# Designed miniproteins, single chains, continued (5), part 44

Each design is a single chain, and the fold is of that chain. pLDDT is the mean over its residues in the fold that is shown.

## One batch from the design tools (miniprotein)

Design m17516
Fold by ESMFold2-Fast:
Structure m17516 (fold): chain A 76 residues (1-76)
Amino acid sequence: MRIQQIIDQIRSQLQRQGLPIPPDSQMQQLARMIDRASTVYNIPVQTLIDSVVTSLQTQGIDSAISSINSMMVVSR
């Protein structure tokens, strides 16, 4: 499923960078937001994943969610 593929890509990138993996509930929330942003605003999924991983590395989960929301506003 598309959501599961997004979760797997985020998990893979976090593991590659040695970062902690968020709980499954938060991963599902991020994946759903990425899928929606990609579908509605035609933003590449990889661009959204890269932004989320960077936000998780520097600021944490709330900043990752905020980053997706900001990209949706700019990309309309």
Scores: mean pLDDT 75

Design m17517
Fold by ESMFold2-Fast:
Parts: C-alpha cells; structure tokens; sequence
Structure m17517 (fold): chain A 61 residues (1-61)
C-alpha cells in the first residue's frame, strides 16, 4: 500500500493543474473537484491520490 503525505498529494495536484489544457474538459473538471475536496478536508491524501491515479491511467491510453 502506498501512503502519501499531504505535501506529496499537493505537489501532484499542482503539476496536474499546470497541465490541465492537456486533458479533456471532463477530466480537468474531475481534477479540480478532487483538488477542492482535498483542500476542504473532505477526502484523505490517499483517496485523492487514488482518484488522480485513475484519471491519469485513462488519459495515458
């Protein structure tokens, strides 16, 4: 199991936000929603990472 710190998840989100134009509008909206929920404390760093990993896996195909 991968345990990520809040800072590591924040860094991943910052990188994705910088590259939002490379994603579809739907995926960009999902990334923004994950960011908002993470910043609000609604989801854990682990949950944020798992959701981001799923989006990145689909994008890479």
Amino acid sequence: MIQLSEAEVQAILDDLLANLSSFSPEKAAEIKKIYEQFKAGEISPQEAYERLAAIMKEFGA
Scores: mean pLDDT 74

Design m17518
Fold by ESMFold2-Fast:
Structure m17518 (fold): chain A 86 residues (1-86)
Amino acid sequence: MTPEQKATAAAYRVALERVEELIAGEGLPAEKVEEARARLEELLAKYPAPELSPEAERLIEEAVRAAAAGDEERAVELLKRAAEEI
């Protein structure tokens, strides 16, 4: 995979995990959640996430936690840093 494809795959993985957390915590319309999830899963199947370094995994985990807390700016920054560590 190219570095750009790795970054894209990591971004989709974080987005998918964010969707799972929103399902658990917030009453999103099920139809919209299923549509978004199916689309992200299709994109991940086309550009599978590589095996991540421990640092990249830690940053992705922190990004998901930040997104779940509503800190989208921090989540995006952590995701960018994770992409650099792949």
Scores: mean pLDDT 61

Design m17519
Fold by ESMFold2-Fast:
Structure m17519 (fold): chain A 76 residues (1-76)
Amino acid sequence: EKYKEAAEAVSKAIEALRNGDVDTAIEYLEKAKELTDNPGVKKAIDLAIEYAKNGDYELAIGIATLVKRYLEEKAA
């Protein structure tokens, strides 16, 4: 598993969401999903993508932040 690379991708997605760049955020979330084999993490990323597409940026950032925290803990 590529936990550090996945966490970096999620970090970039969060930054893009904060800047209103939804397309870039979704691209990085999809990349993070490809870098992990954890089905729970993949489902959480899918949920963050759904919220981002619906304009629920605070919920998308919240979920992405939890995913990032998990990936960082696993990378340590």
Scores: mean pLDDT 86

Design m17520
Fold by ESMFold2-Fast:
Structure m17520 (fold): chain A 98 residues (1-98)
Amino acid sequence: MVLSAKVEVTTRLNASNEEVIEIWIKITTEKPLKLTGNKEFSLLIAVIPKSAPEEVKKEILEIAEELAEKLKKAETLEEALELIDEAQAKIAEILEKS
């Protein structure tokens, strides 16, 4: 069970020295993950050019926030991964139109 999920936004330079916005979800679980032994992990959901339209940034942030809320209700790891995949697919469609 996921105890908390929070959207975190950071800015960095990519390999091409361009400013990008990274949207992460910080997840805390009730039991440690088998692969890491840790109860906390961070998932990168999207990388967006800082120059992207504000509408694109807003839509992606809304998807990330919805994902965070849904992850709190996920009962299995498989369900959580499916929710993440769906959110990433929606974000990819938005970015392709940008």
Scores: mean pLDDT 74

Design m17521
Fold by ESMFold2-Fast:
Structure m17521 (fold): chain A 85 residues (1-85)
Amino acid sequence: DLLAEFTEQLRKLLEEDPNLPLSKLAEMLAQQIYAYVTEKGLPLAEVRRAAIEALTELGFPRGEVERELSRALREVERALEEEKR
């Protein structure tokens, strides 16, 4: 369950540093998303959706989550496009 895995990962990060900004959480999730897509062959859209839901469940505004995660995922999407070639 991707949502449960992302929620648990984020919970542990915030337990260690409750002041961790959304931009850093998004960067760390982008790395996990890359691993799930490349190692488990999961669709990027589904993994991205689970990450957005995990961050919103922790109280972050959806619009800010979508913006920050899209920014962080720019490098992931670029790497995946190169892989498809």
Scores: mean pLDDT 79

Design m17522
Fold by ESMFold2-Fast:
Parts: structure tokens; C-alpha cells; sequence
Structure m17522 (fold): chain A 62 residues (1-62)
């Protein structure tokens, strides 16, 4: 449905934005996972054998 398509696209964009922000903060880090919860993305990055969890605010698509 159109609603499902819009939600899929919104989640895809949100994950990409969160991943890009995390990678910019930790260029040497490996992104392990991205979870979107509301307007916040939780990104887990592995750096030097340690896991770092980042909470990234997502822009609200108006």
C-alpha cells in the first residue's frame, strides 16, 4: 500500500542518515547496527575492539 511504501522509504532514509552521522563521528569505526525508535536512531559502532552506542536525532520529514 502507499502507507507501507512511505513508511519503508522513511525508515530507509532515517537509517542512512544515522549511519552517515555515526561514520562521520567515527571514521575508523565499523557500524554494527542501526535501530530507529521514533525520531531517534541508536547506532552501535565498533572502534578498537569496543562497542560505542550513539543516539542520533533524526530530522522530522515535513
Amino acid sequence: SMEEELRRKARELAKELAKQKAQALYPEGKVLSVEVKGNVAIVTVELDGKEIKLEIELPEPV
Scores: mean pLDDT 77

Design m17523
Fold by ESMFold2-Fast:
Structure m17523 (fold): chain A 67 residues (1-67)
Amino acid sequence: SAAEAAEAILTAVVAAGLTSLDRATLEALLEQAGAPEALRAALLALVEETGSATLAQLWEALRAVLG
């Protein structure tokens, strides 16, 4: 589910001590978590223009997708 994928992504980010994510790292986390298409599209949009996303941007996108 989107919630399970979001939890897996957040757990991995916290465990790695990451303060920002590049596109390659985010794509890998989405694949490992089995993220549904809506969550994948929303999170990848954060990095499509700039190549990176902050934890604050990631958290807000996750909140928006989950409700």
Scores: mean pLDDT 78

Design m17524
Fold by ESMFold2-Fast:
Structure m17524 (fold): chain A 68 residues (1-68)
Amino acid sequence: SEANRIGELLSMAVKYKFSTPEEQAKLEAETKANYGEPIPSDEEFAELVREILTSAVDAAIARNKARL
C-alpha cells in the first residue's frame, strides 16, 4: 500500500540522517534498488511527515465523531 511505502521511505530517510558516510552510500543504493526512488530530501521528508500527521489526525477526528 502507499502508506506502507511512504512509511518505509520515511524510515530510510531517518536512518540516513543518523548514518555514517559509508552507511549512507549503501542505504542510497539499497533504497534506489528496492523502491526505485532516492531517499527523500529534507523538504520532501517534512512534506511527507505533514501529510501523514494530517491524515492521521483527520482520521482520529472522524472516528471520534462517529463513536460518541
Scores: mean pLDDT 70

Design m17525
Fold by ESMFold2-Fast:
Structure m17525 (fold): chain A 60 residues (1-60)
Amino acid sequence: SAMEEKLEEIAEELEREFVREHLTKGKVWSKEEFKERLKERAIEAGIPEEEVEKFLEKHM
C-alpha cells in the first residue's frame, strides 16, 4: 500500500542516519529507539499510528 511504501522510505532514511551517526559519532541506537524515531517521523508525515504499529509488528 502507499502507506507501507512511505513507511519503508522513512525506515530506510532513518537507518541511513543511524549508520552515519554510528560511523561519525560512535553512537549506537537500540531497536526500541529506532521504533520510537520511526513512529515520530511517520506521525509527522501524516501516517496514522495504527498503520505504524502494524508495520512494526509485521516487519520488525
Scores: mean pLDDT 80

Design m17526
Fold by ESMFold2-Fast:
Structure m17526 (fold): chain A 97 residues (1-97)
Amino acid sequence: SIQDLVDQLVKNADNPKLPEDLVKKIREAAKDDENLIEMLKLLSKYDFETATKAISKLLEVIATDPELERKALPIIYKLMLKDEKIKELFEKVTGFK
């Protein structure tokens, strides 16, 4: 489930390298717009520090597939316009103000 992927991201948020199996599952889930939105919404329910680390790992995974990154970034941007907490989390992760 998407919740299981989010839980695994959170558990691995401080690890310098995510398990390859987890990376593959996240990449496949993030290809679906609804699944990507659900992952981000679930991550936003964690404390700010934990959510920031887990979102950083999610973005690292997305960046390993340039085609996925190109499709995912507009979806993330639209979600940031609707959800102030997600906006704050992404500003923290990217360093943009």
Scores: mean pLDDT 83

Design m17527
Fold by ESMFold2-Fast:
Structure m17527 (fold): chain A 63 residues (1-63)
Amino acid sequence: SNLEKKKAELEKRIKDLETELSRLHAEGVRQVIETGRLDPAVLARIRELQAEIEKLKEEYEKL
């Protein structure tokens, strides 16, 4: 595969994860507003996604 294809694949993966992260942030805010509590599992998943996104961004920057 050429460099452009690899960049496009990484961009898509990063975008998909950023979309998921945004949805989880919205869920967390909703939980706090509705219940006054944040599910620890939601916080843990946010942290996992942030780490995954950073790893993929580092891979992109090295292309």
Scores: mean pLDDT 87

Design m17528
Fold by ESMFold2-Fast:
Structure m17528 (fold): chain A 81 residues (1-81)
Amino acid sequence: SQDHFNQGIQDFNQGNFDMASRHFFIAIQQDPNFSQSWFNLGIVQDRQGNTDTAISNFQRAIDLDPNFQDARRRLDQLQRS
């Protein structure tokens, strides 16, 4: 369902990263093939300083959608640090 994904976006925009990660995690459990949920969970984890888990989630987004340019850019940026 798009509901938890959209709630995650709202929470992220409000700076509530714990709630954002929870909603994106639920979105992934409901639709594990939706690459954007993995990507956005990666962004939240990066903002929380969880670099290794962010990398894993960006990698998963790319595995699901090899043409996901934003995920590739974010992954490259973190791996060059």
Scores: mean pLDDT 88

Design m17529
Fold by ESMFold2-Fast:
Structure m17529 (fold): chain A 84 residues (1-84)
Amino acid sequence: SEAADILLAVLKTAIDQGKVESVAETLRELLKSKDERIRVAAARAAGYLAEVDPELARPVLEEATKDKDEETRRLARETLERLE
């Protein structure tokens, strides 16, 4: 989805600007979206957040591992494995 790609780009830009706490809160809300494409974008953005602030990203990723969408769960698990 083009909208999901734009959302991911906006979230990555906010992380690069140091808005990490605001992004973490936004990601938690996005994971509640009824659109699985938005939740996948949130999981991808949480992965990027984990490269900058792994401890802030960890609770978001743990929530994403419980998502009903398989890709969202897979992305979150793969990111958490890299944080070991």
Scores: mean pLDDT 87

Design m17530
Fold by ESMFold2-Fast:
Structure m17530 (fold): chain A 61 residues (1-61)
Amino acid sequence: SKEREEILREIGEELRQIGVAFEGGLMIAKGASEEEAIAYMKKNGASEKQIKAGIELGKKL
């Protein structure tokens, strides 16, 4: 149904943003600058909250 497709699209977009934040965190863990990771996450549409989470993850890895 259209409603199911809309819900799946919304969940898929949230998961995509989480994935971008995780990738940004891994970049920091591998030695990329915080500025490079932030630029990557912003370019890929991560929210400010997700960007912050990605940075914190990278610092702990």
Scores: mean pLDDT 85

Design m17531
Fold by ESMFold2-Fast:
Structure m17531 (fold): chain A 90 residues (1-90)
Amino acid sequence: MELERLAREASEFAIEAAEKEFGLKLSEEERKKAIDAGVEAALTAYKNGASKLEAVVIGATQAALVATGGDLEKTAALMPKIVAKAEELV
């Protein structure tokens, strides 16, 4: 599905942005968990009536939240970059 591909790419971007911004180093397992969480969140949001853009933003935000260990402040700081990437992809 196109949405799954977009959500995966945006989630990967959000994780990389979190690593660069906050000096995080995720293991391969942690990256996979964060990406999978982002994709699931995006697909769920879209099923519940979100636009493709909204779903991709929600997915990438969830990936960032998992990557930061649930840190809402760090995740919020990434939102401008996440939104810009989602707009580029959609």
Scores: mean pLDDT 87

Design m17532
Fold by ESMFold2-Fast:
Structure m17532 (fold): chain A 100 residues (1-100)
Amino acid sequence: MKIEEEIKELAEKINELGKQLDNPYAIKEVEVEERGDELIITIKSGNGGEVTFNAKEQGEALAMTFEALGEIYESLGYTELAKLYRELAEKLRELKEALS
């Protein structure tokens, strides 16, 4: 499987588990969109905030963001969601290495 497809699958799993959280301030959605040769990732919070990254250009910043979310969710007891965020960060770093 291409790394981009693995990233999409992880985001879908994160979104499925995230929908089960009854917390309006939690991350509501991680959206992954391929636009030509670009991979665009949008992080949407329950309070209506959103941030968008080009994963191929901003991959390390995005990976650090998902690692931070993983630590936050782990501290709140959402161990499986934390694991998925950490796996997503690792796949973003693998994508960066594959593009180097």
Scores: mean pLDDT 81

Design m17533
Fold by ESMFold2-Fast:
Structure m17533 (fold): chain A 78 residues (1-78)
Amino acid sequence: FKLFEEAIKYIKENTAKFLKILRIEKISDNEVIVTAEVLDKDNVKYILTVRATYDPKTNKIIVELIKKEKVKPPAPPP
């Protein structure tokens, strides 16, 4: 639960606009991966994949960006 909230906060803080969640993957009780569709400050659409991990040694949640992909349509259908 807290891992998911921290992942979403990270996404919102590092993007101009949060559009929607595409996927949430619970890897373990200490790890979650969230994939979201976002807009950058130039209205460019990206798909972000972030990992939130709980470290019991420090009692901290670490959020890291593992993938950032620019979305562009390959070709509009006829």
Scores: mean pLDDT 77

Design m17534
Fold by ESMFold2-Fast:
Structure m17534 (fold): chain A 84 residues (1-84)
Amino acid sequence: GAEAARDAAGEAVARLFEEFGPDAEVPVEEVEKIVREAGRRAGASEEEIEALAEAVREAARARGTDTLTTAEAAQALVDAANRL
């Protein structure tokens, strides 16, 4: 449910800041990997995990890049989870 998606996003955000720090440029593929791992731990559905991963890809496409800052990735994940 929505709670599991929010828990997944929160865990992914915490891990991104822990591993890369607040000012890092993170490849979209690495953000997606972290999201999938966090989603499985939180008990989110595959559909919810895919929605979070797609939000990350869409944020990168909107920038015209294959990377996001840690803060941008975090914001995209929080916004996506709040829409679920």
Scores: mean pLDDT 84

Design m17535
Fold by ESMFold2-Fast:
Structure m17535 (fold): chain A 77 residues (1-77)
Amino acid sequence: VKLSEEQAREVREIGLRAVELARRSKLPPVVAVGKALAVLADALEAAMAEERGDEERAEEFRRRVEELLRELEEAAE
């Protein structure tokens, strides 16, 4: 897997945000960790798809990241 420095930074920032939200969430720990891992996995898939020029797949996984982050934010608030 080869990511640009910019894409790697973006994935890292998303991952850190997901971990922070999971730690503050009121979800059961196993569920919170699972959602944070799913965010990181989907963010990585989006970045990899973008590197390959597969914009449709990249958009699909970016949408999934947004949905999972929203769920974590709702559980943290």
Scores: mean pLDDT 80

Design m17536
Fold by ESMFold2-Fast:
Structure m17536 (fold): chain A 87 residues (1-87)
Amino acid sequence: MEELEKLAKEVAEIYKGPEEKLLLTAKAIFGLDDEAIRKVLRETSDPSTSEEELEKQAEEVKKAIEENRDEIEKMFEAAKKKVEELK
């Protein structure tokens, strides 16, 4: 988590891009807890969507993150190494 925030800042410095966007992306991928996921789904779902359906969708989102967390972490590790080589 904190390592990802540091990585996002280093990547933003290299690309001269908006640090805030990379930091938020890193937090969204690895820092989203159940409440945050449910809130996002509620904001993007139809108002008629039941809490039960939102909970099921949140479970599927969490599962997708867990299933792909290994690959996502590997991508961030590779980006960190690439940043170190550029410095």
Scores: mean pLDDT 57

Design m17537
Fold by ESMFold2-Fast:
Structure m17537 (fold): chain A 67 residues (1-67)
Amino acid sequence: AVIVYEVKQPSTLKDALAPFLTKVSPTAFVIVTDKQQNLLLADTLQRLLEKHGELQLEVGHTIYIIE
């Protein structure tokens, strides 16, 4: 399954991913792109939160969650 989330308000990656922490596996693969669809980050949900939880996301960034 693929979940696509478009960032509508500036937030941290941790805050943007918070609603998904109880819904998807910690090993789910997550891809973060900017408004031009350039790859910013790609790793498992758990690793992204551990290393990049405080990363600032802007309006137009997109998060793809792949189970």
Scores: mean pLDDT 84

Design m17538
Fold by ESMFold2-Fast:
Structure m17538 (fold): chain A 118 residues (1-118)
Amino acid sequence: MVKVSDETLEKFIEIAKSIPEKLLEYLKKVYEMQVPPSFSDTFPEEYREEITKFANKIIDILKTEPALSQYVPALQKHIDNNEYVGLGYLLLKLHELKDNPEELRKKLPEIIEDAAVM
C-alpha cells in the first residue's frame, strides 16, 4: 500500500478546507446528477479558473511526494487540455474526506488515479 506522508496529507486537507463553498455546491450538483456532463455545459469560466488554481496547488504537493509523483503528468495534461471533469472530481473527493484523515490517506492514491484517468 502506498504510504502518504503526514505532511502531504495535512497539505491536502488545507486545500480541501480552502475550496469555496460556491464551487463545492456546483461540483456536488454536477456529480450527484449521475450524468457525466461535458465541460462546456457544466464548468463556467469562473469555476474552471478556480479548479485550475487548486489543481496546480495539488500538483505542486504531488511533485514532492514520492508515493504520488507518478500522477503529476496525467493531471498536468488535464490542465493543459482544459479537461475539468477529473480535476473537479478530485477536489470534491478531497473535501468529502477532509474530516477523516486516515480514510483520506488510504483512498488518496485511488482518488488521484481516478481523477487522472477521467
Scores: mean pLDDT 78

Design m17539
Fold by ESMFold2-Fast:
Structure m17539 (fold): chain A 87 residues (1-87)
Amino acid sequence: SAALEKLEEALEEYSKYDSEAAKVIVETLKYAIKLLEEGVDPEELVRRTTQYLYDLMAKRKLFSDEAIEQLSKFLELLGEVYKILEE
């Protein structure tokens, strides 16, 4: 699906980086892909994935400008995935 392709492309891109923010995004993308493959409703997928991201960011104490930028970029990607799933 277009949604799966978008998540997998993001996973490949973020996997190239060795920052803690990128590692959190990679784990969050893997979680989102798992939920998508399990056929979870779009609203539930976005909610669970966003909560997973925030929980990981808090647990790993990622409060830098770089981490906030990566979080914002990922949330934009998640919004695009949601739009595709609502079609």
Scores: mean pLDDT 81

Design m17540
Fold by ESMFold2-Fast:
Structure m17540 (fold): chain A 108 residues (1-108)
Amino acid sequence: DLASMKARAIKLGNEIIEIIRRAIEEVSDPEVRRRLEEALARIEAAIAAIEAAETLEELIAALEALIDAAREALRILKEAGVPRELILELEEEIGLLEILRAILRIIA
């Protein structure tokens, strides 16, 4: 149902935030850290939008924003050469969000 999908999206978003925060600790470049902090802010805004979503359309839009922000963070982390294990964790979480998005699009 919508409420359980919303709860799953929020959980995945928070797990993504924790992975990115751990990855930032591996980054010494101030400009890369700044770009990752900006991506984190976008992820946090997307999670807030998911929490506020009252319709399936609003939830899909907020989930798309979360996926886009997480993919941008992943791109930055890959370029920064952070440990592969963190990259794989983030890719797995994004994959789960993409599956959730696919399910929501089918029921929309």
Scores: mean pLDDT 89

Design m17541
Fold by ESMFold2-Fast:
Structure m17541 (fold): chain A 78 residues (1-78)
Amino acid sequence: MEALREQSIDTARAAAERLLKLKEEGKDVTPEAQAIVDAFEADPRVTPEAYRILAEALEKVGETEVAQRARDLAERVS
């Protein structure tokens, strides 16, 4: 359980860093944001903590609707 939780959190942090970097570079983050959430939803091993980390990053880059989707998924897997 712990190793799976840490792996999930590290993956979410890496995704968060990618989204923030794209935003700083002035690139359209929407396609990447959608792809990341779709990938997380397809993986049943993703923990609620990982979805919360992803949702926070999505909100910071202005993807409010995608962030809400990530929060809803966190509640579903809790």
Scores: mean pLDDT 80

Design m17542
Fold by ESMFold2-Fast:
Structure m17542 (fold): chain A 78 residues (1-78)
Amino acid sequence: SLNIEEAVKRLEEEDPEFAELAKELGLEGREILAAYLYLKKGERDAQKIAELLGISVETVRRVLERLDENREKAEPLI
């Protein structure tokens, strides 16, 4: 099982600029990891992201919608 708190902390240490942007967009915890998988790892399947992180597909879709709304801010970090 994925330890979400450890995964988020690791991401904040390895990619602090991405973590800060995600927080500015109102994302927290597993939502930050969902955004990272989508933008940095190229995972396009919302169902796979949801299963990997133990969250709903609805939550993943909401994260992806927020990223699309803020595409201009997210592009420099891809």
Scores: mean pLDDT 79

Design m17543
Fold by ESMFold2-Fast:
Structure m17543 (fold): chain A 67 residues (1-67)
Amino acid sequence: MAKTIKIKASAEADTPEAALNRAYREMVEKAKEAGLDSVELRIDSVKITKEGDKYKVEVEATATELE
């Protein structure tokens, strides 16, 4: 059976696009740190919140080791 890991990443930036890009990079690094050499990364949810002049992005994904 393929190994499955839940990954959560968050980032803040002055634009939602910058925050999303940073969060996605963090997710890829977390999968690599977990020892998944080949992985399918499926985005489960994305939450974008504006707090003052900043955008906070929270991303949850499922990383599945490729068989």
Scores: mean pLDDT 79

Design m17544
Fold by ESMFold2-Fast:
Structure m17544 (fold): chain A 100 residues (1-100)
Amino acid sequence: ELVEKVKEAIELVDEAIEYVRKKDLEGFEEKVEELMEVLGEAAEIAEELGLTKELAPKLQEIHDLILEAYEYARQGDYEKAIKLLEEARKLLQEILEKLQ
């Protein structure tokens, strides 16, 4: 279910933010990998539901924000990484609200 996948993605973003706050790059990388998988599954379900036009641009923006956060964290810019993850979380929340 799409709602379930979006909720899973929000939880994973919250966990990713916690790992960045702890400066645990290995834990953060694992959460990024899990997030990419869940976002891919959400995109597939959105396509099956005929929601691709509405959701694909937002899901792509979320994907790009998470990857940008990963690169900033790798460079030691944890504050920028957290800000980008918070932006991704906000977009996921907007999707969730629209689906409910």
Scores: mean pLDDT 87

Design m17545
Fold by ESMFold2-Fast:
Structure m17545 (fold): chain A 100 residues (1-100)
Amino acid sequence: KEEEIEKAKEEAYEVAKRAAETARREGDASGNEALRAIGRQLERLAEMAKQSSPEHAAVYIEEAAYGARAAARLSTDPEASKELEEAARRLEEIAEKIRE
């Protein structure tokens, strides 16, 4: 089901990109280099997932979920932390759907 997989990859790209923006903003605001690094890695993982086969895309999306959760734990802003945790859960759901 190529159309469903492409749509799932597009959704994962958008979620991961928003998580990257949140992590980068939190890193800039707090001076936390680890958050900035996670933000950059999330952007790379989003691009890699979009351009990859379904099998590889699911792996990159799972790595993005892990990064988003790590960023949530490092974030000092409760709202940003909640957004990053929600992004991680959504990315995990998308990766599982792609593997079906």
Scores: mean pLDDT 86

Design m17546
Fold by ESMFold2-Fast:
Structure m17546 (fold): chain A 74 residues (1-74)
Amino acid sequence: MAKSEELVEKAKEIAEAIKKNDDEKVEELYKELEEKFGKEVARKVYLGALGLAQAEEEGDELKKEKILEEIRSL
């Protein structure tokens, strides 16, 4: 899988875990990102996932797309 696609997939998984209050799953996914891409990328993906969870709750498709493009650029 391309880096950009993998980061987007992980961000979506983290966003879903956040929405479910699954702290263990969030930590697991964050560690996977740190091990593969480093702490800075993992941090940025996590922040993007927080934004995705918020945008999904708001139903803001344009905001979601903007966040996903920012994640793809990492």
Scores: mean pLDDT 82

Design m17547
Fold by ESMFold2-Fast:
Structure m17547 (fold): chain A 71 residues (1-71)
Amino acid sequence: MRYLVTAMGLSKEEAEKVKALAEELGGKANISEGKTVQVTASGLTEEQARKVKEFAEKLGGKAHVTKVTTV
């Protein structure tokens, strides 16, 4: 199974750290800059998604984990 993590309420530097962690774990991450900075990380296992979520929350952000099924 694949998981997706959405993290928000982060600074640009904190968002880049979350992106780097997700990519190091073998996932793919994108940073969206607008009124708020948001990081979306995909292609993760359940354990990897949990680590990304915990890291984002430790930085003071808010993170949500979603289950994704691939074709």
Scores: mean pLDDT 79

Design m17548
Fold by ESMFold2-Fast:
Structure m17548 (fold): chain A 80 residues (1-80)
Amino acid sequence: SPRAGDVLDVTANLTLSDGSVVRDQPGTLELDSVKPTGIEGVYEVTGTLTIDGVRYKVSGLLVVSPDGSLRALHGTAERL
C-alpha cells in the first residue's frame, strides 16, 4: 500500500488551477500524504507530481490496481 514519502510511477488525469486539463499523462508522484478511503485500492493523496521535468503540487485520488501494476492519479494540480 502507498505511504507518505513513496515515489510512484502514475498515469495522471488532472485539472490545473488555470482550468486546463492533463489527460492520461505518465509522471512520477512523490507522496506527501496518504489517507485510505473506504474503497480498496483508493487513497486520498497530496504530493508533488513531475511530468516531463515540470513539477506540480497535486491533491486528489490515487487508484491502485489489486496487483499494484497500474496506478492512476485523479485530481487538481498547481504548477510549481
Scores: mean pLDDT 86

Design m17549
Fold by ESMFold2-Fast:
Structure m17549 (fold): chain A 105 residues (1-105)
Amino acid sequence: MIDEITEELLKKRDEIVERAIQELEKLGIPVTPELRKAIESEASKSTIREIVSYLLSLGLTPEQILKNALKLIPLFVARRALEKIGEYKGLRDLMERFNEILQTI
């Protein structure tokens, strides 16, 4: 189940990367070449598998995860990318938006 959901979401990797960039730009965070590389790196099978596992542990169904993936995963990837390059601006905003969306599911 986790691996099947992860493989399905990996088909949307390019859209996840694009949406992660858009979420950072909305926060006024410049997407430097270093940050873009970090986003692309964090939009990995292992990171997507980790978020899928986390969402399942919260009681979300596979259908709910797939339906809301493009709202949730870009925020998680953006946050991981910021952490990876040691940038702390926007981390709280990304977390708050993630939790707000999660509460609507």
Scores: mean pLDDT 86

Design m17550
Fold by ESMFold2-Fast:
Structure m17550 (fold): chain A 78 residues (1-78)
Amino acid sequence: GLAELVRENLREALELAEKELERAIKEKDLERVEEILRGLEYNLPGVERAAREFGAEEELERLLELRERAKEAIEELK
């Protein structure tokens, strides 16, 4: 139903974000890593709501993992 569609869309978006983050880290593009982190932070409240309302808890965990990875990458690349 709708909940499954929401989870699928979030999984796809997070997979793309992970690939973009990996590329930015490999290219040592600090500005792009910071941009990706801002995007993750901006979307966090929406994904938290999806976790509560549609059971997107795995997707929330994935976003939080990407956020931490982005923060660590910023510290390493500075």
Scores: mean pLDDT 88

